# Designed miniproteins, single chains, continued (2), part 88

Each design is a single chain, and the fold is of that chain. pLDDT is the mean over its residues in the fold that is shown.

## One batch from the design tools (miniprotein)

Design m7052
Fold by ESMFold2-Fast:
Structure m7052 (fold): chain A 79 residues (1-79)
Amino acid sequence: MIELEDGEDYTTATITVEPRPDIPLRTAGAMETAAQLLGIGLAVEAGKTVISSRVLDAEDGVRATVEVKFDTTDAAEIR
């Protein structure tokens, strides 16, 4: 699950990874890594610079949620 929130200076992506049947993404560390790589990949594909990445929540066998912030200087809203 990915949620995007646009700000004036940066876009915030909140990425949640949960365990799946028969997939070895069950540990907090593995899910955190998957979420971080997905967030960084989104920024790179958008041609934006990653400002920060932080783990918001990580629980073994439940989920990992990571926040990644991107520079949005080229995506300003105009009136």
Scores: mean pLDDT 70

Design m7053
Fold by ESMFold2-Fast:
Structure m7053 (fold): chain A 68 residues (1-68)
Amino acid sequence: MEALKKVLEIARRAAEEAKGKSPEERAQILLQGVEEAEKVVREADIPEEVKQKLLETLERDKEELKAL
């Protein structure tokens, strides 16, 4: 499952980049990471049902970050 590995790598990279940043900058970095992960999921050759669940989770994460 190469798409999942890439999504996890994006998440780890965003988390590392967010270290030492202000809460506002951290939220922006994490939001950009979520958007990049959404693109990876949309382009991934995975079952549509799995893709939909992942995109729904990422969209919820984006809404939470924007509410901060």
Scores: mean pLDDT 78

Design m7054
Fold by ESMFold2-Fast:
Structure m7054 (fold): chain A 74 residues (1-74)
Amino acid sequence: MKDPDELVKKAIEAYKKGNFEEALKYMLEALKVDPSNPKVREAAGKILRDLEKKYPDHPLVKKAREEFAKLLES
């Protein structure tokens, strides 16, 4: 089983290194594993908002916003 805490850690580490595509990938995987986890939701929301501010028109950022919204409604 995928560990959501490990995925959040990988997302944060990728984000700190400037690897935003990998950060978004691990963030979305963590949300898919445990969409109700407040820690995952908070970390994902912070990463996504920062990336939306820096890269509002990036296709991966737009896709991540859509997936984030869908997972929170499920």
Scores: mean pLDDT 77

Design m7055
Fold by ESMFold2-Fast:
Structure m7055 (fold): chain A 75 residues (1-75)
Amino acid sequence: MAEALLEQARALAAAGAPQEEVRELLAQAMRAEIEADNSLTPEQKELVLRILDAQMAGDAAAVEEGRRRLEELLR
């Protein structure tokens, strides 16, 4: 499911679709994948969603910090 949305977003980007539309599809794909992961707690899911929001806003430092936190939580 999430993979299909990611491929769709890439296809739209290649076709010259607006970046904002592509980013929204990427965010939806990642949200769907995160929410489908029953090994994640609601707290962990919220953290990953915040990482997505930071990525969409172009906050590379927040994305990197969030990834590090997520990696520790998933250990």
Scores: mean pLDDT 73

Design m7056
Fold by ESMFold2-Fast:
Structure m7056 (fold): chain A 94 residues (1-94)
Amino acid sequence: EEFDKLYKEAKDELHAWFDARAAQSIAEAEKVGPDEVARLRAEHARWRQDFDDAFKTFYNYLKEEKEKDPSISYEGAITFFAELLRREWERREA
């Protein structure tokens, strides 16, 4: 339950970070024109889907591992993976 809550909170925080970062990029694209805005929105939608799928896959893996050994703490792994996804977004922007 606490582990599931940490995943949800990390995912919500990650989504908020993506939204803020995307808004910044879109504001610059608006100076270029509506076609560039549409292109970036489509790219960001693909990245969001990729990252949601990756985070869910990792969460499911950790959940299975925790069921095998409930004495092991995985809270740090959730936070670490969210940070990797933020860095991957930044890498794709470059």
Scores: mean pLDDT 84

Design m7057
Fold by ESMFold2-Fast:
Structure m7057 (fold): chain A 97 residues (1-97)
Amino acid sequence: SMTPLIRAAAAGDVEKTEKLAKENPDEVDADGVTALHVAAGAGHVEVSEILAKLNPNALDALGLTALQVARAAGQDEVVETLEKLGSDISAGSVPRN
């Protein structure tokens, strides 16, 4: 029941993930899980970065973002990467606390 993109992301396959994500980055399984959620939970930093640049705000069936999935899984490097990409840092727009 996994799509090709979700399977590539689960495996940490950067090359396949980049190619497949350009064709359909919003691909979800039956539970609303994206390739980004799977990569983030598995700790695949490079794959997570590629996918997050396309759609970092996708929610799974539980209403969780990939960042929240990574935090729950204890994937500190993925958490840091997704926070940097999701914060859209401009002068004076950085959230404090």
Scores: mean pLDDT 72

Design m7058
Fold by ESMFold2-Fast:
Structure m7058 (fold): chain A 87 residues (1-87)
Amino acid sequence: SSRRRRVTQILLDSGVPPDQARRLSDAIVRYGDQHGLDDDRVDGLTGVVAGYVRNNGNMDSAQRAALREGVGVPESDVISLVDQALS
């Protein structure tokens, strides 16, 4: 889908390796669809996931603020999504 291609491209542009980007994009799109997230919120979630993965599974204060104020996704859901996708 166009959403999956966009999510994958954001992950790749953020420096996520191709195999991880593919698995993460599938998980992010599924999460967004299940929770009724619009494209802007899915893009925001993708940015947080990319930063989290690139920072060795550590979420900084700016990423926490983006989740709370822009995306509306719990930090625990981001962690669970990444752990399940990359296991």
Scores: mean pLDDT 87

Design m7059
Fold by ESMFold2-Fast:
Structure m7059 (fold): chain A 81 residues (1-81)
Amino acid sequence: ALSPQEQEALTLLRVTLGEVRRHLAEGREDVARADVAALAQHMREQNFPEDLVAAVEAAAGQDAAAMAETLERLIARIESR
């Protein structure tokens, strides 16, 4: 069973991935990148695990395809627990 914090992380990651995919489809890579960076900052402020925050921050520094793929992999990893 997922902890409340893991469930919140899934909700945030899913919402952000949807926004990233939409902005990338519109050719707005900089907006998609800002969405991922904002997620990392929010997770840091809410005291999420450092490894998760670092992974989301690293995703914001990747190319467009890698950003979406990294968020998808993080979602899958949490869901498989």
Scores: mean pLDDT 87

Design m7060
Fold by ESMFold2-Fast:
Structure m7060 (fold): chain A 85 residues (1-85)
Amino acid sequence: LLTPDEAARKKAESQGIEVVDSPDDVRGSTLYLENVTVTPELARALIAKGVRTVILYSSSTITPEAEAILKEAGVKIVRLDTSIL
């Protein structure tokens, strides 16, 4: 899970979910995002780390340019109607 939200971080850690502070710390092909705006720069960083699926909680957003970058790289984008909190 990538999140700037301290409450979301504490809840995830209490459930045994690994929380990452930056895209550089991502392990595996699937990343959950809470309260994050996916910019073109973040999209390119996730592709470079080998992310294949991005799952956005309801508090996260994605710019149209970032969405295009991820789709062209074959990354699956999943939008959830729920928050982790």
Scores: mean pLDDT 71

Design m7061
Fold by ESMFold2-Fast:
Structure m7061 (fold): chain A 61 residues (1-61)
Amino acid sequence: MVKELLDLVRKAIANIDSNPAEAQRYIRRIDELARRSGGIDGGVAYVARGVLLTVLRRVLS
């Protein structure tokens, strides 16, 4: 799970400035992992999703 989460986070960050639509797709996948996972792993995914959404909203604004 953690490796998949880190890969999605890296892809979201890489696309946030150049392709916000792709970044949003990766953020949705992180959200799916957060909902599917329990405990600490789910919590980490949820926090990552929140931070990335905040940054994406600022880029789109």
Scores: mean pLDDT 74

Design m7062
Fold by ESMFold2-Fast:
Structure m7062 (fold): chain A 62 residues (1-62)
Amino acid sequence: MKYTKEELEKIAKAAGVDLDKAPFVANAAERVLNGEITVEQAARLAGVTPEQVKKAIEVLKK
């Protein structure tokens, strides 16, 4: 799924990360939603905590 600047700002705010990191967190969270990786693996890939990945998942799930 493609991300707009507005979507990335929402993810950055919810996850508590810089806007530059938001695309990595969003992509990692989407991969968790697709069943490709675990929350823990996504956190490691994006360089954030599992809790931050969960917050991004909440934004993406709606």
Scores: mean pLDDT 80

Design m7063
Fold by ESMFold2-Fast:
Structure m7063 (fold): chain A 77 residues (1-77)
Amino acid sequence: SRLNELELEMETARILEETREVVAEAKQVDPSISDELEKAFEDALNEIQGLKSAKERLEAAKRFLDEARKILAELKS
């Protein structure tokens, strides 16, 4: 359904915004990794945009958010 694809794309956008906030917090905790985090985020956006289906884009976005959260948790350890 085209409507379901739109809902998945909207959820992907929401998750990417949450990921941006997590990355911003990680950059505040350790500024020395800022450039590496920026590049990793840009690479993830390019990967997601290259995927063929809304479902694949959403799953990739979720995986990236989980990875960003793990990095932030390790930095706060």
Scores: mean pLDDT 85

Design m7064
Fold by ESMFold2-Fast:
Parts: C-alpha cells; structure tokens; sequence
Structure m7064 (fold): chain A 75 residues (1-75)
C-alpha cells in the first residue's frame, strides 16, 4: 500500500539521518532539523489519510527515540 511504502521510506530516512550523525557527517542540530521535517511530513500524510494512525505511531516512536539520542549528545 501507499502507506506501507511511505512508512518504509520515512524509516529509512530516519536511519540515514542517525547514521550520518553517528559518522560525524552532520551535526546533532542538523539531525534534529531533519527529524522535525520528517515528523511534519508524516503528520500531513496522516491528516490526508495516506498513512494509518498505527503506521504514524510507529514512525513517531522512532523519531522520539532518535531525538532522545541527539538530546543526550548535546549535553
């Protein structure tokens, strides 16, 4: 489904952002901006019915985990 394809793409984008951060290719601030942009896209997709609430919840949980990791790195 479109929702499953979108979920896979967003999860891959989250992993790429975190890999780039861990490898020193981007700053924690740049990673946080990227995650915020993805969260905005997912919210819009949910509002348009392109993704289910359960699919969105899984993505938001991964974003929250990534944000917590980045927040610890900024301390």
Amino acid sequence: SIGEELKKKVLEEIEKIMEDFRNGKISAQEALRGLADLASEVKKALEQGLITEEQAKEIFQKIDEAVRELSRALL
Scores: mean pLDDT 87

Design m7065
Fold by ESMFold2-Fast:
Structure m7065 (fold): chain A 109 residues (1-109)
Amino acid sequence: FKIFYENLKLLLSFSSIKVSDEELEEFFKKLGIDENTELTNELLKKIIEKLKLNPKEAALLNYLALTNHILSKKEIEDFAKEVLKVPIKELADEIARKIYEVLGLELPK
């Protein structure tokens, strides 16, 4: 789980929406997930369903989960551009927005 968490934080760094570490931890606590939780395929599906991710957003999250190392910004940008054919900022903004929706928080104006 920790590698996935760090990769998700890196993805969210591309967003205009400033998701704090505290907000991201609260999101995972609402899902019953902590740093000792094993990231299973079933748990990843639960995260995708809770966020109501579209197929490209879900594919990006799967990429973050299936890599067994901490990704670079370039690796995430290249995956979004070359595989998903979507700007990384657009994907990061949508995922951050959906995290805020699950948390019941208003988007920064």
Scores: mean pLDDT 75

Design m7066
Fold by ESMFold2-Fast:
Structure m7066 (fold): chain A 66 residues (1-66)
Amino acid sequence: MLTPMHLAYAIQAGSEKVIALAREALGDAPDPTGPVEPDWNAIYALAKKYNDEKGIEVAEPHVKPD
């Protein structure tokens, strides 16, 4: 199961392995209203929702803010 930290970190750092895992998990059940290939912005939003549901906080040191 993917953690929101992994998704947020992958989007920020561009880790191939984590990105591949996130895409594979989402690719198994693509959004019927959206494109077959999910947008990374959508993955980021999903990670945020997952955080709220599980009560997990993304560590700031792992996510580089602008």
Scores: mean pLDDT 49

Design m7067
Fold by ESMFold2-Fast:
Structure m7067 (fold): chain A 85 residues (1-85)
Amino acid sequence: SAEEAAKRTVEVLREQGYEVETEKDGDSWIVSFTDPVTNMSAALKINEKGEVESTVMGYQAPPGETVSEEELKKAADKAKEKLKE
């Protein structure tokens, strides 16, 4: 289910040190995650089938700090992989 997929996504992202929030959007779940060091954020949309439909990037770290877009993308890809059997 979408709820079970969202829970697994939350667990994977929290294990990687991200701050994670979830929101239900109709039959889909939005999982938002933030790196507490860089303040870089991204979100995943999980459909009713438990599949990741989209990934979006949020706000970025202040000027002069390292922004890890690649690491956030890898975290999203790993979460997506965990949603497959």
Scores: mean pLDDT 67

Design m7068
Fold by ESMFold2-Fast:
Structure m7068 (fold): chain A 79 residues (1-79)
Amino acid sequence: MLSEEEREELIRLAEEIGVLAAIAGDDETVKLAREIAERANEGKATPETLELARRALEAVRQGDFATARELLEKALELS
């Protein structure tokens, strides 16, 4: 279970990933980021989900959307 601060961080990470993916035209990453935000809002996200989302944002910032998708898919499995 995430703290309130960690939940808000995860939602912000998901929003930033979604914006960057939308700019890049990667609709699949946009959908995955939205699902992560939903899991965070429903209280289903874990500390592992948060850590994977942090790594996914780093991958997106480097233009590595393939790695970002794999990390987000794994984050959803854990939430």
Scores: mean pLDDT 86

Design m7069
Fold by ESMFold2-Fast:
Structure m7069 (fold): chain A 95 residues (1-95)
Amino acid sequence: MKDILDEAYKRIDELSEELRRELLELSRTHPLPEAIVLGLRRGMERREEIEEETRKKLKEAGATDSQIDRQLGLLHGYYLSQVSRNIAEMQRFYS
């Protein structure tokens, strides 16, 4: 179970860094608020894929539905915290 969660968090870190780079590129051609919305939309599907793969692996490892929901909630919160930091950094750069 720990190895499954460690891999999931690593994938979220990688996704966050990819979205940060995409947000930088979008900000070159779009107003910052529009770039943020487009970046979030692009990230949503990839995040959902990571969460679903993690759910499947946790079920295969014998986790209960309650344990899975708790861990995916924490993973989702971690993703949101990373995205929030990236947006805040971009806003500081363009302010």
Scores: mean pLDDT 82

Design m7070
Fold by ESMFold2-Fast:
Parts: structure tokens; sequence; C-alpha cells
Structure m7070 (fold): chain A 93 residues (1-93)
């Protein structure tokens, strides 16, 4: 039905927004750790450049998620990735 297709599109858009929001929070936590620990062997500028490249890749992935209906397996995989990022954010606090 049109309602079921709309629900799937809304789910895909919601996951795209959640993965980007979580990745940006993880990026902030990682940059804070680099600033707090100079022994990481990476400069703040190098960490920022790496993060910027990863966020650009995730923005492209999020655009793909908004354009394509997800399977249940893809939903579960993306949710697991979000959960892993949330766990890493908590570890870095």
Amino acid sequence: SAAAQRELAERSAELADRILATARRLADALLQQVRANPDVGMSVAEAQAFIDRQLAQLEAFAAQLRATPLTQQQIDDIQADIDAMEAEIERLR
C-alpha cells in the first residue's frame, strides 16, 4: 500500500538521520580525546581531516538510505552500527 511504502521511506530517512547524528557525536568525542591525549600519535589536524573524510562518506551513505527501501537485514545492520557508535561514545566519555 502507499501507506506501507511511506512507512518504509520514513524508516530509511529516520535511520539516515540517526546514523549521521551519532557519527557526528562520535567525531566530536574522538577529537576531544585527541586534544586531551597528545600521545595518540596523531595531530588534531590529522584527526580532523580523517573525520571529515569519514563524515563525507557517511553523508553519501545517508543519501543512499533515503533513496532506497531497506530490507530488515539492512535495518538490523545499521541499528547495530549505531549501537556500536553509541557504545564507543560512552567509552570515550
Scores: mean pLDDT 78

Design m7071
Fold by ESMFold2-Fast:
Structure m7071 (fold): chain A 72 residues (1-72)
Amino acid sequence: MSKEELKKEAEEWLEKFAKELRELGVSESAIQRLKDEILKGFEKMKTAEELRKMFEELKEAFEQLIADLKAS
């Protein structure tokens, strides 16, 4: 998979995550800020492997965040 394909997949996943955050009552301004910071992080990735690793770690971190929000 190319770096461009991984970036597209990550952006699509991020939109799905944003939808779940909205359903949990997180504000649009907070969601937009989070999306902007993540996309800036992706721009710093030099290789497809680095991007893939970041994307996998990001998914794990957000699964934990959603679990914590639902438990609150």
Scores: mean pLDDT 76

Design m7072
Fold by ESMFold2-Fast:
Structure m7072 (fold): chain A 80 residues (1-80)
Amino acid sequence: SAKERIERLEREANELGDKGDMLGAVRAIEELLRESERAGDEKGRERARAGAISILETAKELGDEETAKRAEEVIERAEK
């Protein structure tokens, strides 16, 4: 189901972030946003936004410009 997929993507993003895979984490959050938009899940969009903010903070600290840019794009899209 869409709900199970959204929950799995959120868990995957957290696990990838915890192990320092910032690019993997942002990819999972991008997918979480897409699935939430497709399902009309406003809470899923809010969770994707929160995850992207966390990833953006870490990416900026690490100087990871690619991950930071992608996280900013997720935040902007989730606020529409």
Scores: mean pLDDT 85

Design m7073
Fold by ESMFold2-Fast:
Structure m7073 (fold): chain A 89 residues (1-89)
Amino acid sequence: SAEAEEYFNKGLEYMKKEDYEKAMDHFLKALEIDPSYLKALYYLMKAAKKLNDDLLLERLIKLLKQLIPEFEGETADEALEFLEEYLKL
């Protein structure tokens, strides 16, 4: 979706500014529009990790397991490494 991509791109601009709270808001909007938007999930997890939002990270790991059942990790670092390999980042 073009709308989901616009929110995703705005989130990336906030990541560059190290405004992780605004970055998360935009990545969350991208995921609301496209719940399978794995790149938005990846950068949302990166922003949440920067803010030490452990509760959100646990919820995002559960979402990742629902979207990609092959993921067997338990930590945010494992989820980020998995997504980097999966998305060829």
Scores: mean pLDDT 89

Design m7074
Fold by ESMFold2-Fast:
Structure m7074 (fold): chain A 81 residues (1-81)
Amino acid sequence: SKEELLEELRRLAEEADETLRTYTLLLIHELEKEKDPAKAAKGIEGFIAYLKKHFGDNPIAQKIVEVLEKLLELLKEEVEK
């Protein structure tokens, strides 16, 4: 579920460097407030691209990307309904 994926993101953020933790927590906060699934999906896609560019060698960032890709898939299904 979306709630389970957001909880996993919070857990991964706790294991992350301060910078990665801060950005991940800010994304979670924005996702909880954003009611438009298309805007939420765009935000996730941007953050995934950012993490791949700046944190590509970071194993925690790689796990965050995996969870974000699952969340993105769920949001894209909501847009298509």
Scores: mean pLDDT 82

Design m7075
Fold by ESMFold2-Fast:
Structure m7075 (fold): chain A 77 residues (1-77)
Amino acid sequence: AGEKVEFKPGSEPDKVYKGTALTDIKPGEIARIDFEEGVADVLIGEKDPNDPNAYKVALLNDVGSLKKFQGGILKKI
């Protein structure tokens, strides 16, 4: 909890959404992330094989402009 994160949507990986983790980011668990767009519930998947600080994720609720995205990569910064 408290980690700064960036989300890159799978469909638009050139876009970056910034947030702060309100809960711990653990594979297989739901994390709550406070994005600039609003608070999202995020299912944390497997670590990205190309970046040990990044996780494949699915968005579980509709949050502002993020509602267009099913998932992508969530990276700790």
Scores: mean pLDDT 80

Design m7076
Fold by ESMFold2-Fast:
Structure m7076 (fold): chain A 59 residues (1-59)
Amino acid sequence: SAQKQQLRLELLRKQVELAEKAIKQMQGASRAQRQAILAAMFAEQEALVKQTQEQLAAL
């Protein structure tokens, strides 16, 4: 359906934005800071995926 397609596209856009933000934050960061930034990014991406799956299931 169009609604499900829109939700999937919004998820992809948000995932790309999170990755770009993390890449910018890692510029000039130490190894420990880079690890923390990546861990936070992956955790937020997992939360977005879960939220999108719940929204799709509610339709």
Scores: mean pLDDT 87

Design m7077
Fold by ESMFold2-Fast:
Structure m7077 (fold): chain A 65 residues (1-65)
Amino acid sequence: SEVSREVAEELRLVGVEFMAGGKVEIRDGVLRATMRHKSEKLREMAKEELRSLGEALGLEVEIFE
């Protein structure tokens, strides 16, 4: 259902924010994330998830390091 999909997308955003270690926000049709986590592997996982989520939501993705 749409409600279940929205909840799943919110949980994905929380996971991305944790892995990125920095700010993650959606503003003006853009999904923006700052990569601050000390773990390179977690930053890479965050980037992959951000691209996937951006495609699913129809948003442009901007990643800052």
Scores: mean pLDDT 80

Design m7078
Fold by ESMFold2-Fast:
Structure m7078 (fold): chain A 55 residues (1-55)
Amino acid sequence: SPAEVAQVEAALDALARTLPRERALAELESMARLFREHGRDDWAAVVEARIARLR
């Protein structure tokens, strides 16, 4: 839902702003792997897009 997307985006923004870049990237990569493992390719794509923007 749009509300769930907004909540995830807010969490990703907070992560990227709070942690050093290398730590933020490692956490995001772990999150993307976890979503793919659970068949949530939609959420993995959102996280992967954020990873691409940080690189």
Scores: mean pLDDT 79

Design m7079
Fold by ESMFold2-Fast:
Structure m7079 (fold): chain A 75 residues (1-75)
Amino acid sequence: MDEIAEEIQKEIQKDKSMTLDKVNELMALVVEAIEAKINKDGEKYEKIVKEIEELANPKLVELLLKYVEEVLKKL
């Protein structure tokens, strides 16, 4: 968990175009993705993943989705 969070922070810091507003939007989408997985709403989850892919580079997308999976394992 902590290692993934650190990698996410490093990826965000490398992208100078990443504003606080975009970071907040990505974090809101991560929460929505977790909720969609808990509710077994595959259609909503896929839509949220697409929105994350539009805001973040591929490596950051991979790290954010890995973070969602790690949170779900603790529930």
Scores: mean pLDDT 80

Design m7080
Fold by ESMFold2-Fast:
Structure m7080 (fold): chain A 69 residues (1-69)
Amino acid sequence: GDFEEGLELAREALLASGASEEAAERFVQTLRDNRDDPAAVRLLLEVLVHDSRDPELARRALELILAGM
């Protein structure tokens, strides 16, 4: 579904930005743990978009994750 596809894009955006696989997995886990809190998820993903070396990929992840909640 859109949520799972968005999480995969978020992982790719983190790795493209120089995050370790461990850090990327922790971020994805944090999104899963907060999936019932759209305000917290939005905040986390806005930070990803702001800090990402691939902001277009990060924005696509944001859109898919929020659509799949």
Scores: mean pLDDT 86

Design m7081
Fold by ESMFold2-Fast:
Structure m7081 (fold): chain A 61 residues (1-61)
Amino acid sequence: GLSAEQRAAVVATANELLDLDLSEAELDEAHARIREAVDTGDEAALRETLAETLARARALA
């Protein structure tokens, strides 16, 4: 399971992704990237993936 800090970071990123009015396919891709990073159990990798996923989504919006 996620730590409280990791869970808060995921929620914050998910809220920012919703604000970008992405297509369903773009949002699904972003969620898949985040899910994969969560499954690694690496906090640094998760943090990097959250930042990169949000940056890529902003470029698409």
Scores: mean pLDDT 79

Design m7082
Fold by ESMFold2-Fast:
Structure m7082 (fold): chain A 64 residues (1-64)
Amino acid sequence: APGPGEASRLISEMRKAALAGDVEKVEEIYERLRKLLDERGGSPAERAWADEVAEYYIEKAKEK
């Protein structure tokens, strides 16, 4: 399902940070995504999805 435009933007920013190897920035953007989901009343499935995406990009940043 399509998320809000802001969530998509944060995911794109996570990807850019991961490609730069900036683990701290990925974690910062993940916190922003979690706050956005809290404000929207995100479902458990949406939160789990955000956790999975963040885990993927954190690991990707560490590989760089």
Scores: mean pLDDT 77

Design m7083
Fold by ESMFold2-Fast:
Structure m7083 (fold): chain A 75 residues (1-75)
Amino acid sequence: MTPEQLLADADAAEKAGHLRQALLLYIASGTPEGLKRARELIAQHPELLEELKDILDYYAENDPSPEVRKVAKEL
């Protein structure tokens, strides 16, 4: 799955109201656009950061992609 496909899937999930899935897909993209969209989503729904904290901490430390780790850490 490419970063562009992950961003498209994230946008579709956000529009469908699947906010947790959207946030995780934006982060999994490892892109600057994904980081920007993730930050916007958290600003509108701050509870998402708390609810997904363990998964986000895992991505920040353990994801094999340096780009994905960077996005997760910069939230």
Scores: mean pLDDT 81

Design m7084
Fold by ESMFold2-Fast:
Structure m7084 (fold): chain A 103 residues (1-103)
Amino acid sequence: ELKEKVLKLMDEYLSLLSPGFQKRVEELIKKLKEYDEKVPLTKEQIEAFLNVNKDNYILTLAIIRYMLEKGYDFDEEFLQKMITSLENDIKEIKKNKEKRKAA
């Protein structure tokens, strides 16, 4: 349930990004898949990479999406934090778009 909610919110958030940012996320996922095929990433390596890059939001989203697609199960606390972050970002973007249409 939480995993599906995160994926749904990621899709909604990505749909609200500029085409340039959407392409960057897609390219990052593609690079992660390509890297994993050439040099298989262990769970420990992926977790370490995620921890080092935790402050880079776009990169973090790309890694999480790749890992979720690969069938990796994240801790419930981590998924809840991602849900909260994504919901807040989506609300802010939608509010700003509505405000610009009213002007």
Scores: mean pLDDT 70

Design m7085
Fold by ESMFold2-Fast:
Structure m7085 (fold): chain A 67 residues (1-67)
Amino acid sequence: MPSKEELEEIIKKVLKALEYLIQGKYDEAVELFKEALGAKSVDLEGLKATPSEVLRKKLEELLKELE
C-alpha cells in the first residue's frame, strides 16, 4: 500500500490531470495521469468519456479525508 503522503501526492496529480481534461488540455492531462498512475499508456478516449467533474469532486473529498 502506498504511504498516506504518497497517496495524497497521487490524488493531487490526478485532480490536476482532471482539471486539464475538463479544459480540453488532453496532452497535459494524459502526461499527468501517466505520471500519477505509473502507466505506460493512457486511453484518451476512455478519459474523455469519464464524467470528469463528478470524479474530480470525489477525489477532492478523498484528499480532505487524508488531511
Scores: mean pLDDT 70

Design m7086
Fold by ESMFold2-Fast:
Structure m7086 (fold): chain A 91 residues (1-91)
Amino acid sequence: SFSDLSEEEKEILIEALEKVIEYLLKKDYEKAREVLEEAKEKLKDGSEAAHKALEEAEEALELYEKAKTAEEETGALLRLIGIRLDVELSK
């Protein structure tokens, strides 16, 4: 769990994950990747928990880009939504 996240790290991660999900739903994979890369730069000196959240988001984004079926795309999106929820609920 992302319990060691600061409030600033949570805000950056939630905003980034929401934008990534929005762009993926629009099938704008380039902008989804740009948003994630911007979040990585903002959090480069962040906590281990922040780095873990970004790593998990990157893995989910890669799964979405490699998806060949609607089921695989849905699975990757649900993973991103799950990461966002875990970040939001971390205390």
Scores: mean pLDDT 85

Design m7087
Fold by ESMFold2-Fast:
Structure m7087 (fold): chain A 96 residues (1-96)
Amino acid sequence: VEELAKRLYELDFVKRGLENSPEVKRILLTAVRLLVEEGKLTPEQIKEFDELVEKHKDLLSDSPTDIINARSIIEFFERLGIPVEVFFKITKLFLE
């Protein structure tokens, strides 16, 4: 987790997240929503996502910019070989 956090810190997008950016939280929530829509999450993970949406419903976005950024984050994690389950856990840590 520490080594992964270190690598993520080196990304401009994640550096913005470390500055407590609502934009980063919105993009991460959008990314998980896209994974739900593509059927890549378990029913238990979908339930956890629904709880995150209720907590952060003001951050849920359909904007083209947020969708593009969300896709970029998903593709980045996919290229690193990070499982969807791990990505979901990281997203929960950012959203609390």
Scores: mean pLDDT 71

